# Designed miniproteins, single chains, continued (4), part 3

Each design is a single chain, and the fold is of that chain. pLDDT is the mean over its residues in the fold that is shown.

## One batch from the design tools (miniprotein)

Design m12070
Fold by ESMFold2-Fast:
Structure m12070 (fold): chain A 63 residues (1-63)
Amino acid sequence: DVIEESLRSIGITDPRWVPAVRTMVKDLGLDDEDVREAARRSRERGHGGLGFAIILGKIALEK
């Protein structure tokens, strides 16, 4: 699961984040590659879950 792997890669292990991010990804029309890109940017900047969510929103606006 790309969402679970991405959240784990940025240090988010709380399983409650998975359904929240899944809803956001669906609502924003994002794909698996967008989720991977958000995780990559979050790792480079040292961001946690809130930073990851903000980056997902920015990627949606870039499309």
Scores: mean pLDDT 80

Design m12071
Fold by ESMFold2-Fast:
Structure m12071 (fold): chain A 62 residues (1-62)
Amino acid sequence: SEEKEALAKAAGEYLAKKLEMKHGKKPEVEAEVEGDEVIIKVTVNGVTGTFKITLEQAKAAL
């Protein structure tokens, strides 16, 4: 769903903004939809972390 992909992207951008404020560098962010879940990959200084949240959690975070 286009709406699900938009929510995933927005959640990823929100997380990137928070991490930029905390660490002074904008991370590389990739967001993907898996059914009713959002997989967000964040790379900071060559270290990649993966976050898995529900679409409902992504919507609530925005």
Scores: mean pLDDT 76

Design m12072
Fold by ESMFold2-Fast:
Parts: C-alpha cells; structure tokens; sequence
Structure m12072 (fold): chain A 95 residues (1-95)
C-alpha cells in the first residue's frame, strides 16, 4: 500500500540520518563520509516522495490520521537528512 511504502521510506531515512551522525562522530574516512553524504542526499529525495504519497492519500482520506502523521514524519526526517548531508559534505572538504 502507499502508506506501507511511505513507512518503509521513512524507516530508511531514519537509518540514513543515524548512519550520517555516526560517521561524523566516529572519525570515518573521507570515502565513508562521502558514502554517508550520498545516502543522506538520497534520503532527502525519498522523504520528499514519501511526503507526497502520504499527503495525497490524506487528501483523499481526510479521516486517516496515520497518513497525516506519516506526511509530517517524512518532512521531519527529510529536514534532518538534509542537515546531516550538508554537515558531511563540509567535513569531506576539510580533508
């Protein structure tokens, strides 16, 4: 279902944010930092798609609280992923 797709995308996004933060904190190599940055960038794109899916479902089903919550969660995780991607790119440039 579209809500299941949104949930799975959000879960992947949350993992990408966690991995990005761990890469920064652990003193990861430049290649690992670049890989984490790319995953975070892809997560921002996935969160944009997840937001659209959840929002369109909510528009057709206004009583669906889960769809509304997933749309808000996708925006939140997308903002976090974007922030971590920027931090990782900056860290790579410092090497």
Amino acid sequence: SVLEEAKEAIERGEKAVTEARQAIDSGASPDELREAAQKAIEATKEMSRAYTLAREHYAKNPADKEARELARKALEVGMEASTEAFRLIRKVKEH
Scores: mean pLDDT 87

Design m12073
Fold by ESMFold2-Fast:
Structure m12073 (fold): chain A 61 residues (1-61)
Amino acid sequence: HMEKERAELTNKVKEDPFDEEALRKLAEIHVADPGPTRRTPEQAEAGLKAELDVLEASRAR
């Protein structure tokens, strides 16, 4: 059920990449819930790219 919260926080970061609260919560969710175990390799790679984009936005500050 962390998946919905992760998606909402990811959308917030896309709109405001300097939202520190959203970035921090997204990182905590990723650590606590790495995602569903039932994924295709393509879906896992797409998820990794999205996470890298979030990290890149954080570094751009």
Scores: mean pLDDT 64

Design m12074
Fold by ESMFold2-Fast:
Structure m12074 (fold): chain A 65 residues (1-65)
Amino acid sequence: MSEDLKELKKYAEELGIEIGEEAAEAIMQATNNDVEASKKALEYAKELGIKKLGRSTALLVSLGV
């Protein structure tokens, strides 16, 4: 779990998105701990021009995937 969160946070940084651990956890919970689906949620946030993800925004973006 912590390793998946670190991977997701690194991917967000590569996309230019600032994300905290709570937001990363929220995405992982929304995607049923699917790292690939969570990465797609971050890509969706990038396309929407989102530069910083809070918990609530992360959940909404995850549902948009």
Scores: mean pLDDT 76

Design m12075
Fold by ESMFold2-Fast:
Structure m12075 (fold): chain A 86 residues (1-86)
Amino acid sequence: MSEDEKELKETLDRVEARLDALEARIQAGVSNEKERFDLEVELALVEIELAITKRFIDKNPEASEELKKRVEELGERVDALRQALA
């Protein structure tokens, strides 16, 4: 429980930091196709990591409500950034 909770929190902290960086880069403006593609790839990798984390949380009935809510909020941010890049 305690170790799994720390690992999940660390994973979500990493995902959040990556999304913050992606959001800042997108808001600053993307001027070339290679940069846009790089951002799309990075966002897809974040989405995969978040999906794996969500499945792990769903399998753990002891996972905190805070972690579950945080995964949902980060998922909404991924969706928003994906729309911004489309």
Scores: mean pLDDT 80

Design m12076
Fold by ESMFold2-Fast:
Structure m12076 (fold): chain A 64 residues (1-64)
Amino acid sequence: SDSQSQQHFVQGMRLFTDGIVTGDVGLFQRAIDLFQQSLHLSTNPHHQQFSQQRIQDAQQLIQQ
């Protein structure tokens, strides 16, 4: 559901933000998993785009 998609996205954003603050690469990996869950559960194209963008952002940060 869109509600479940949004919950996964919010949890992903918390981990993503914590990863930026702490530099913990494992938090970015966990955030990607949550953003992918959000993407798969979403029926809203704008929410799908936000999740996909955050996956790309987190993947780039892991490569650093």
Scores: mean pLDDT 84

Design m12077
Fold by ESMFold2-Fast:
Structure m12077 (fold): chain A 84 residues (1-84)
Amino acid sequence: DAELERLLAEAEEVVKANPDNKELQESLKLAKEYYKQNTPKSRAQAEIHAGSVVSFARMREAIDRIEKLGSEAALAEAQARAAA
């Protein structure tokens, strides 16, 4: 229903943000194929695959954010030392 469609839309945005990640592309493709079959079991499979894409992206975004925060802190420290 609308909730599964929303999850699929979120997964599609994740794939667009990660165009070089073939595994995410394959998971989204499977989610869409299962959703197209429109059975209770296939809808559950679509939710699992779409949810996997979203979950992976959130984990990767958190890791990237931590790395950027570390890089920004190191850059600020290096600039402060260079200015002294």
Scores: mean pLDDT 76

Design m12078
Fold by ESMFold2-Fast:
Structure m12078 (fold): chain A 70 residues (1-70)
Amino acid sequence: ADELLEKGKEAFKQGKTEEAARYWMEAGHQYALDGDYEKAAQAFREAYKATGSKVYERAADILEEAAQRR
């Protein structure tokens, strides 16, 4: 998961916005499966900031709420 988060940042630095979003989305899914909802939300927030897609914003909001219920 951490590796995918860093790959997303590297792709974004190279202007590969769609590739960066895909890495962050995969990182978010892996963090959520591991129960790390805070990092999962962070990954989806980065995808949202890069793409502006409301799908990533909603995923991040749900995961942030789940993290607060610990």
Scores: mean pLDDT 79

Design m12079
Fold by ESMFold2-Fast:
Structure m12079 (fold): chain A 96 residues (1-96)
Amino acid sequence: MARQLEVDILVAMALIQIAVLKLQLDRGLKVTEEDVALAERALALLREAAALAPDHPDVRAAARALAEVLKELEKRAEGELKERLERLLREAEALI
């Protein structure tokens, strides 16, 4: 019961970070350290939610949304940022 509310809050917070990343992508701006930090925060929130509620469909749906955004960011990134986004993508896919 309290656990479900915690999961709902964590997923909602992750979805806000994902929505901000989608907005940055829509603007066609260069991928920045701040974009990677938003993705890292979204993944951390989803990982915490998955620990509280394994196999939760909302966590899996949010992880899929994050993975799609990470695929687009990776295509636009270079160097160390690209490598970090590739790692984050693998970790997000592990939550699906």
Scores: mean pLDDT 84

Design m12080
Fold by ESMFold2-Fast:
Order: C-alpha cells, then sequence, then structure tokens
Structure m12080 (fold): chain A 71 residues (1-71)
C-alpha cells in the first residue's frame, strides 16, 4: 500500500514546476516507502503547498487506499 501512495507522490512531483515542491513530494514519498504514516507525508507537503493542494493530494491518497482495500 505505501509503495502505491509513494508512486503517486513521485508522479505528482514530476509535474511540479517548483524545485522546492519536487523535493518535498519526493521526501514525502520516501517517508511512505519507509513505512511512515500518511499524516507525516502530508505534514511535509503542507510546508511548500497551499492547504487546497494538500487537501487534493490527501483525498487522492485516501481514494487509492480505499481502492486497494476493496481489491
Amino acid sequence: MNKLLAKYLRMYAKYSPSKKQKEALEEAARLLENGASMEKALEIISTVMPQSHVDTIENALKSLEAEAKAA
């Protein structure tokens, strides 16, 4: 599960125009790959992105978890 969430964040980072946003998204993905919570990953992202973008990412990650749990 965490690997899937990390892949999503790395994909999002690929399309981010800001170096700082890319680095934060990649760090959040690395934390998830190492077993950190979604809350910790979102905390890192919230330092470089508006809350509206953080909310969008959180909703996407929750949807991915729900789909993985249903499969």
Scores: mean pLDDT 79

Design m12081
Fold by ESMFold2-Fast:
Order: structure tokens, then sequence, then C-alpha cells
Structure m12081 (fold): chain A 89 residues (1-89)
């Protein structure tokens, strides 16, 4: 459980870094890796769909939802901050 959350946080950080670099393929591989529940699968699908559409707002919302499902609280706040920083670039 805690190990799964730590792995999720690591994957989210890699996903954010890939997004920052514009590496959509890496972001796809990370989001599609280790989907353990229907809720995670749906959040990952929304993330991938938003990325394919080039919808930054939808991508941000999906990434935050995924972070919330993986750890909630602090993970969500961190994801929101990192995504806001990406949007300002």
Amino acid sequence: DEAARAEGERKLAELIEAARRGDSETAYRIAGFRIRSPELAEAAARLLEARAAGDREAYREAAIELADLLGGGEARERAERDLAELASL
C-alpha cells in the first residue's frame, strides 16, 4: 500500500518531467504502467486522451485526479504546483 503509493509518486514525477520535455511517448508509457484499479485506469485514460487532444487544462485535471487516487493530500498539492509551473513555461 505505502510502497504502491511511493511507486505512484515516482511515476507521477517521471510523467511531469516527460510532459515538461514534450515527450508524449514517455508520458504514455508511464501513465499506462501498473494500472491496478478501474479508477486508476479511467484517470490514466483521461490523461492520455487530454494529452492526445493537446488540452493542457484537461491534462492538468486528469494528472491531479491520478495523483489524488495514488496518494491524495500532499501528492495532489505537489502535482498541482508542478503542473502550474509547467503551464507557466
Scores: mean pLDDT 59

Design m12082
Fold by ESMFold2-Fast:
Structure m12082 (fold): chain A 92 residues (1-92)
Amino acid sequence: ELEKKIEEAARAMAKAEAEGAEESKKELEELYEKLKPEKRAELEYDEETDILKLTIKGKDGKEGVLYTGRDEEALEKLYREELLRVVEEGKK
């Protein structure tokens, strides 16, 4: 019973962080789209292998892989860092 209460508290905290993260992500995505960067970050999900992929595509069609795996939080962190980097460069 105590373990169930701890799990419920952990889930509630994760949900609150996810909701706040989604709002912040939307703001960064709006700024990113306004800047129209030459290198674009793209999120891909392969349903067959359950693998998440974060790629950077250049103007010449060259693709750089920043992340491949099943850690959704690690992928989201790297994606946000890339969006934020581009937004900060655009505010020069």
Scores: mean pLDDT 65

Design m12083
Fold by ESMFold2-Fast:
Structure m12083 (fold): chain A 92 residues (1-92)
Amino acid sequence: TKVEVYAIEDGKEKEKLGSYEGSTPEVMNFAEQAMEEGKKRGLDSLKIVFKSPSVETAERVGEYLLDVARQLGLKAEVEVLPSGEVVVTIHP
């Protein structure tokens, strides 16, 4: 499982903040840390892309990331694709 995180400014990918490849829990933890760092840095928005071979895993990740965003006080959109990719857009 892999995650990629991008800083978004004015609707454009400004910076790739990082990527991690590992177990699903490790990837979820990386995404959570990226959300917290984005909030701390005052980024306009973040785009988080999670890649998984399993639709069920992608759905679980989407649910988890929505909860994390809520806990951080962030507005979030989650799209779970049939391909197993999850795209999370976070707005502070």
Scores: mean pLDDT 73

Design m12084
Fold by ESMFold2-Fast:
Structure m12084 (fold): chain A 89 residues (1-89)
Amino acid sequence: SSEEKKLKIDFLKQLKKITDLAIKAHKEGDEFGIGVAEVAVAVILVVSEKLGLKDISKLSRELLDAIRKGIEALEKFKKKLEEKIKELS
């Protein structure tokens, strides 16, 4: 539905914001900022699972893995996320 697409786009934009914050935190050696990004993704993961948004839950798990791996993985994830936003827009 159009409402479901809008909800997915809103979640994808939030994941993009977290990805940008995680990239900045890694570049600055901000361990607290990295931890905050992980918690923010975990919240989206739990909410998306409760709503049955399997695509968003999968992307949230991928972002958690990317945050732990570092900048290169986060930049690759960001490109994938931007493509998903374009597909739904």
Scores: mean pLDDT 89

Design m12085
Fold by ESMFold2-Fast:
Structure m12085 (fold): chain A 88 residues (1-88)
Amino acid sequence: MPSVQEKIDYLSEKLRELGVPEEVIRELSAEPSSLQLGLLTTYVALRKLGVSTEQAKGIIRGEDSSSLPSTDDIGNEMLKIVEEVNER
């Protein structure tokens, strides 16, 4: 099983591949490691579902919910990401 830091590094790279700015990734890296893992996973899921970086940021901060994908779609993408991250 990868360490929490290895999971964070993997998810940060996925966000870069999805076109998320380094400034946003650095902001997420300022959070505690346990919170970082959840936030990064949520960001990757939202971006893979076509949510913009700006909309994903607003959703995570509780500032906007108008363009949210279905809870089931988000949950399914998050589960796929968690499985991918936890594979050796």
Scores: mean pLDDT 74

Design m12086
Fold by ESMFold2-Fast:
Structure m12086 (fold): chain A 74 residues (1-74)
Amino acid sequence: SRDEALARLEEEIRAAAARGEVSEEEAAAGLEILELLRAGDEEAAAQLLVERFGMSEEEARRAVEAVVRLSEAL
């Protein structure tokens, strides 16, 4: 389900932060994006990817689409 897929991504972000693979700021931004996706606000999630991770608008849209597609497959 979408909730299960997003919960798994949340756990992976937290685990990566605990290992020092990402900063606390990067982890917080990732978790905020997952909260927006959980709320169905795909446009806000894409905008945050552009602002916090330096993605182009097209890259951000594709990333959001990929997460949504993955959540539908699970």
Scores: mean pLDDT 78

Design m12087
Fold by ESMFold2-Fast:
Structure m12087 (fold): chain A 101 residues (1-101)
Amino acid sequence: AEQERIEADIEEALAIMMYYADKGFKSDEELKKWLLERGVSEEAAEYIVEVIKNSDPLLRGFILKLVADKPPKNVDEAKKIVKEAEELVSRYRRIRAEQAA
């Protein structure tokens, strides 16, 4: 079911977010290096670094999860990942509200 997939993605994103919140990327360069090591293109990595600087921790977690699953090879692919992450954050908030009711 779609809900089960979203829950699994949320758990993974939260785990990634907690991991990176604890470890912290000390610089944009360190984050960019991590992205490049995962097969992200240089242009896409620069775009993702800029987005992450302006993102809340949950959105950051979803972006990093989606990047790890399918490393973007250009800026357009990176933009699609950011939009997918934003949609997952929106769905997460909705599901969590329903589960708390």
Scores: mean pLDDT 73

Design m12088
Fold by ESMFold2-Fast:
Structure m12088 (fold): chain A 72 residues (1-72)
Amino acid sequence: SVGQQVQDYITNGDFDGLLQLALEHLSPEELRGMSISLDGLADKYLQDNTEENKEIAKRAREAAEELRRAAE
């Protein structure tokens, strides 16, 4: 699914791949929805304050912000 590919890109730090996939395949409304989902995932990872979870949360938040801007 697109959501799983988005998560894989975030985990690997491939923000260019994430943005290209989303911009090519998703409507503005879907981009906004994906942004919200990524913010929620970041919050979920931060419930367990491991170093690895903090890094994933940071990447998820950054991708969410970029998707939200693209949806405007």
Scores: mean pLDDT 76

Design m12089
Fold by ESMFold2-Fast:
Structure m12089 (fold): chain A 77 residues (1-77)
Amino acid sequence: MQRVAVVGTFESMENARAAAERILAEVPGVLGASVTEHDGKAVLGVLVTEESVPAVIEILKASPGFISVKVVPVAEP
């Protein structure tokens, strides 16, 4: 299966964590999620199967404090 990293930026760590919890509960094919701080913003990285990318993006866009999202392909082994 192709793996994809979906990276969402949020206004606060609380908003990013809430989005991560929802993604983990609702989206099949989530391989991992992590929240970190970059440049005073909260950044949520979600590693998912390619087929689940649209569902992750929908949850991110619907989440409080959402600023932006980017999709990064993960290199195949």
Scores: mean pLDDT 80

Design m12090
Fold by ESMFold2-Fast:
Structure m12090 (fold): chain A 91 residues (1-91)
Amino acid sequence: SQAQQYYDLGLQYESQGDYQRAIDYYRQSIRLDPLSSISSQSGVNLGRVYERLGDYDRAAQVYRDLSRRFSSGPLRGSGVGHRVLADLILS
């Protein structure tokens, strides 16, 4: 999907240290399919990039948006969402 392609581009630019382009592609991936597993992955990576840039306010906003989108979805019962959220809050 196009969301997967933007996620892959985000990973590519992040690996190159181009955090501004990585942010742009992760955001585009999320906007195309906000409730997908790809969007969840893009959101976690987006938050991590903001943390690396020292932009903790934007990182917190991304993590809150992830929590909102997946609190009532398929991740509710898996434990993965709870552990990811715990790691993001406690780390």
Scores: mean pLDDT 74

Design m12091
Fold by ESMFold2-Fast:
Structure m12091 (fold): chain A 91 residues (1-91)
Amino acid sequence: GSPTQKVVVKTTTVEAKKDGTVFTFTSSATYDDSSATITVTLTVTSGGAIESVTFSPPVIKVENGKTYGKQTSTVKAKAGTVTFTSTATFT
């Protein structure tokens, strides 16, 4: 069969109490296999409007027999709920 793909999903929801609220969210995942290929995706959704969003390039490291993935987003939101979803896929 094909290699088993491992997916790690983390979701964080915060509230912007006023327009122009800035959030910085960092997502990270670790897999106990130094030979794994990793893709990290960070998605931002909002119940209100997003004024701006900036994503850092994903950082992928192999250290101590493990594969590490990291991505950071900075979001300026209008008042309302903001949800950050991080997906890390290891193959």
Scores: mean pLDDT 71

Design m12092
Fold by ESMFold2-Fast:
Structure m12092 (fold): chain A 98 residues (1-98)
Amino acid sequence: AEELLEKAKEYIEKGDYAEALELLKKAYEELVKEKGEEHPEVARVLAELGKIYEDLGRYESAAALYEEALERLKKQLGEEHPEVLATEEKLEEVKKKL
């Protein structure tokens, strides 16, 4: 999954969001299989997918992905964790555009 995540970040940097989405979806499936759906690394991939949908102007899809990521991160890291707080801020920003 790590190699797929690195490659996805390269495509995001280039603005190649279609390729980035495909790679992130594959990374999501691999991480779920290896570490389970509740693992923080799975939640991080969901947040990255949310960022791409946000950049594409698909705010409803972005919000759903950030909400899913946030729920999983809260369960594993706790509500006051920096990653949880950052994801909450992203979700609030996206919801303002809905």
Scores: mean pLDDT 82

Design m12093
Fold by ESMFold2-Fast:
Structure m12093 (fold): chain A 68 residues (1-68)
Amino acid sequence: VKELREQADEYGRLASEAVKRKDYKKAAEYTGKMADYMFKLGDITNDATIYSAGGIWKAASYFYEELA
């Protein structure tokens, strides 16, 4: 559980750095990976809030992919 949260946080930071550089391709990639780890964390913890947050970040990944 802690490991999945740390991975999600790490990819979130990488995505933020990519956005600052206007590297939307990398931002999409990292945001997508963050969402995947949040979905896994939500499933394991049975937490609908974490699962929903994963959905928001997945949507952001598609948005950045279109900007790339």
Scores: mean pLDDT 78

Design m12094
Fold by ESMFold2-Fast:
Structure m12094 (fold): chain A 78 residues (1-78)
Amino acid sequence: SKLEEVYEAAKRVERGEITRPDELPGELRYLVTAALSVLKERNIPLDQVTPEELAELLLEAFKDRPVMREDIKEFLGL
């Protein structure tokens, strides 16, 4: 699933296996960057969240941006 792709890509970035943003496709790059930013701002380690919990945190971060939130839901298949 796209959600699992975002979660796996985020883990690869955190492990240092992906060091340059251009190594990821555009929309996946945006979502991985947003996910890691949300986790950092909330002081939550990636290894303490499931893919589903990461999706919930992303959607909550975009609750005041309804068009972007809906685009994220559609991309993740939610």
Scores: mean pLDDT 78

Design m12095
Fold by ESMFold2-Fast:
Structure m12095 (fold): chain A 64 residues (1-64)
Amino acid sequence: GAEHGREAGRAALEAGRSEEEADKIGTAANIASDSGNDEAAQEVIRLAREGGGAAEAAEAASKA
């Protein structure tokens, strides 16, 4: 849920992504976590830390 979304969004901002991309990445992690797929949520957070974009985050979350 919200904790995973906040962590992913923060990681994206620290990696130099825009506020819009960080919001999309955070939303992807939140949706994955709320769907009960913690592994997908953690993958979104990992991709955000590595500078991955919203498209990669959405694909990782889709496995939830």
Scores: mean pLDDT 78

Design m12096
Fold by ESMFold2-Fast:
Structure m12096 (fold): chain A 100 residues (1-100)
Amino acid sequence: MIDDYQRRIQQDPNDGRSWFILGSSYFSQGDYDQSIYYYDRSISLLSGRDRSRSYLMLGRAYFQQGDYRQAIRYYQRSLSIDPDNTSARALLQQSRRRLR
């Protein structure tokens, strides 16, 4: 729940997983500005596949706002870390089609 993870990052601002979960919570509520903020913060605190997942979700949030160029850039960053992510590849292709 948002309140629980807000307390966690207040106590430990380096808890990248809590920043990511807050981003996902705002994303599910349709608050894409807040989800972008929290996902962006999680990127600097996470590594490997967790960081790749944060890039993927940032891309999805930008896609929902109609910013397909930003979505593409973040999907590409996600794929540079986890090139076998079929979801990221599909979302990248979908975003490219939206620019036509």
Scores: mean pLDDT 87

Design m12097
Fold by ESMFold2-Fast:
Structure m12097 (fold): chain A 80 residues (1-80)
Amino acid sequence: SAADTLREARRLLTAAETGVEMAKRVSLTDPERAKKIVDAVEGTIERAEELAKQLPPDEAAEVRKRVEEVRKRVKEIREM
């Protein structure tokens, strides 16, 4: 159902957002670990974007907006 798809997309986005914060915290002490975390985050948000294709327009817009914010944060970490 769309409700189950939205729940899964939100779960993935929360995990990705948590991963970004973890990567930022370890970026100075363990840069290799930070890079591995952001690689995993990118895979997670790609899955969320795929799920957005199955969602109604408003819910799809929510998911895409959160994906864009996570992509910006990943880029910032990679440029450290």
Scores: mean pLDDT 89

Design m12098
Fold by ESMFold2-Fast:
Structure m12098 (fold): chain A 75 residues (1-75)
Amino acid sequence: EAQALVDALENEDTEFVQKLYEKLTSTEESVKEAREAIAEAGAEAARLDLSDPAAQRALALALAERFLEIIKKTE
């Protein structure tokens, strides 16, 4: 699930990303939680060596997992 989201983003699957965006922005609460998840990921990124592809992938997977949790709570 989270892996599939990261793969879709890397492959520029705009249709999949748009559907995800619509779900994340469907409620004020989901928008707030998505913003908080992005801020947390940004803070973690500052502490990681992002020249390492494994670190980049791990961060992307963590963020994707947070987005999927937000969507599941909204639905």
Scores: mean pLDDT 69

Design m12099
Fold by ESMFold2-Fast:
Structure m12099 (fold): chain A 94 residues (1-94)
Amino acid sequence: GLKEVQEALLETAKELAKEAGDEVEFPSPEEIYENLLKQKELIEKALEKAEEVGLDKEKIEKLLELFKKLEEAIKNKDLEAVRRYLKEAARLAA
């Protein structure tokens, strides 16, 4: 269910922080999921304004595409795809 997806998100975030060498206090799995949804909404709004403001539209479009794939993986309960797309989005955002 949703709880398994939220826990997979937390595990992936912990793995990424460990790879980066960061000591980070992680919020609950639920809070990580909510933060991911907020980031998606911000990227969608940035894409809408990209044509007016001259932002890097290609980078924004790639992030939006990854979040769409992540949302589909969450819907399908594909935990391996969720982990893969999260890592890919984090690398693209860096």
Scores: mean pLDDT 63

Design m12100
Fold by ESMFold2-Fast:
Structure m12100 (fold): chain A 71 residues (1-71)
Amino acid sequence: MPLSKKQAEERIDEIVAEARAGTPHEEIMEKVKELIELSKEGDPLEVTKLMFRLMAELVEIDLERRRAAAA
C-alpha cells in the first residue's frame, strides 16, 4: 500500500471537508481521481473499501444539500 492507513484517512477527510465547504463537484472528482492513482499499486480490496467509504461520505453530503434545498 503506497500510503499509510492514517495518510489515506487524512486524504479522505480533506476531500470530504472541501466538499462540505462548497468546493465544485468537478474539483472534488479530480481529487478523488488523484487518490485512486496514489492507491492503484495497493491491494485492490483495500482500495475498494477505501473508495466505498469516500463515496458514502460524498453521497451523504449531496443528500444533506438536497434536504436543505427542499426546506
Scores: mean pLDDT 74

Design m12101
Fold by ESMFold2-Fast:
Structure m12101 (fold): chain A 62 residues (1-62)
Amino acid sequence: GGSIDAIQDEVADKAKKLFEEKGSSEELIDALLEGAFEALSLLSEGGTAEEALAVIEKELSK
């Protein structure tokens, strides 16, 4: 429960859709990891779940 669980579920759903559309690639995996690290860093520094999700969406949309 909580914001981190919600972010994890959102990322998992988006990742599944992208993997189905684009196929599993090293670049897509790197983008997911980069987005996740940035989101966790923001949350650790007092950022909001909305800001964390926006960072993940930005990386996944590239």
Scores: mean pLDDT 70

Design m12102
Fold by ESMFold2-Fast:
Order: C-alpha cells, then sequence, then structure tokens
Structure m12102 (fold): chain A 78 residues (1-78)
C-alpha cells in the first residue's frame, strides 16, 4: 500500500468519524486496525481535518458540500 492510498484511507476514516460523530481516538483505532500499525502523524492530521470538516458541514447544513465530499471519496476508493 503506497502513501497516497494510505492517506486516502485516513481521509475516508476521518469522514466516517464525522458522519458517525465518533472521537478522533476512535477514528485512530479504526485506522490502526485497517493498516495493521499505528497511524503516522500525517495520517492523524488527515483524520482530524476531515472529521472536523464533516462536523462543520453538518452544523451549517451544507448538504451540497457534503455530497461533493462523499462523491470525491467514492471516486478515490473505486
Amino acid sequence: MDEEERLRIAESVGIMAGIEEKSVEEALKKLETILGREPSEEEKKRIEYYRNLVLEMNKEKKEEEFIELMQKLAKELA
């Protein structure tokens, strides 16, 4: 698994944590399980960034921006 793929997985886990209203610690544990190792500092930053982005979108009811983010995620993981 290359760095770009790992960062995409971290992004996905962060987005899902925001949707499920999970803590950063829970998201990090999920990523650790997926990767089979402790997340890097860059991966931790990606989780925090995308989790917070989704939580902010939910508060402001920015449905269009949320849909665009989910479409981007689906394309990157396909």
Scores: mean pLDDT 76

Design m12103
Fold by ESMFold2-Fast:
Structure m12103 (fold): chain A 87 residues (1-87)
Amino acid sequence: SDGVGRIIRDMLEGIAFAKSVGDEEALKNYEQGLLEVTTALVQAGLATIEQAIEAIRRAVEETTFNTDVVREVGERAIEHLRSLPEP
């Protein structure tokens, strides 16, 4: 039912997988996609900044491999979301 949470989780899992196979281009593309999708969801009013941050934190918690890179990417995405102007 929470399509936002599923999209974010899939992107964080994609980052972890890209790290596992040494695909730096795929990793950068997933990180950029995470930033663009979460920003678009907030700007479209489909999620609040806090809901998007909570979804990222949940996805990071649920990812059990390459946890260092997943946490770093998640933290950068959260920092970006917190910098967005309130609508």
Scores: mean pLDDT 83

Design m12104
Fold by ESMFold2-Fast:
Structure m12104 (fold): chain A 86 residues (1-86)
Amino acid sequence: SKVDEVIALLRRAAEAAAAQTGLAEVAAELRALHASTTPEDIAKAYLRLLAEEMEREGREEEAERLREAAESGDLELAREIAERLE
């Protein structure tokens, strides 16, 4: 499904960011999200974690777009952002 595709892209982007910064805490939170029962909730949580990481790295424009996607639930926008971050 589109949600599953977005989750896969967001997971890859978030894991890459966590590995690059060495943030074990972020990686642990991402693993915990796999226990969520709703695909939409997982996608939203991944978007929020990615936004926090982008902001920490000074990438405020990407962080804002990720927060907007999480707030609106716009999975198509989330997919576009995730693909650009890859």
Scores: mean pLDDT 68

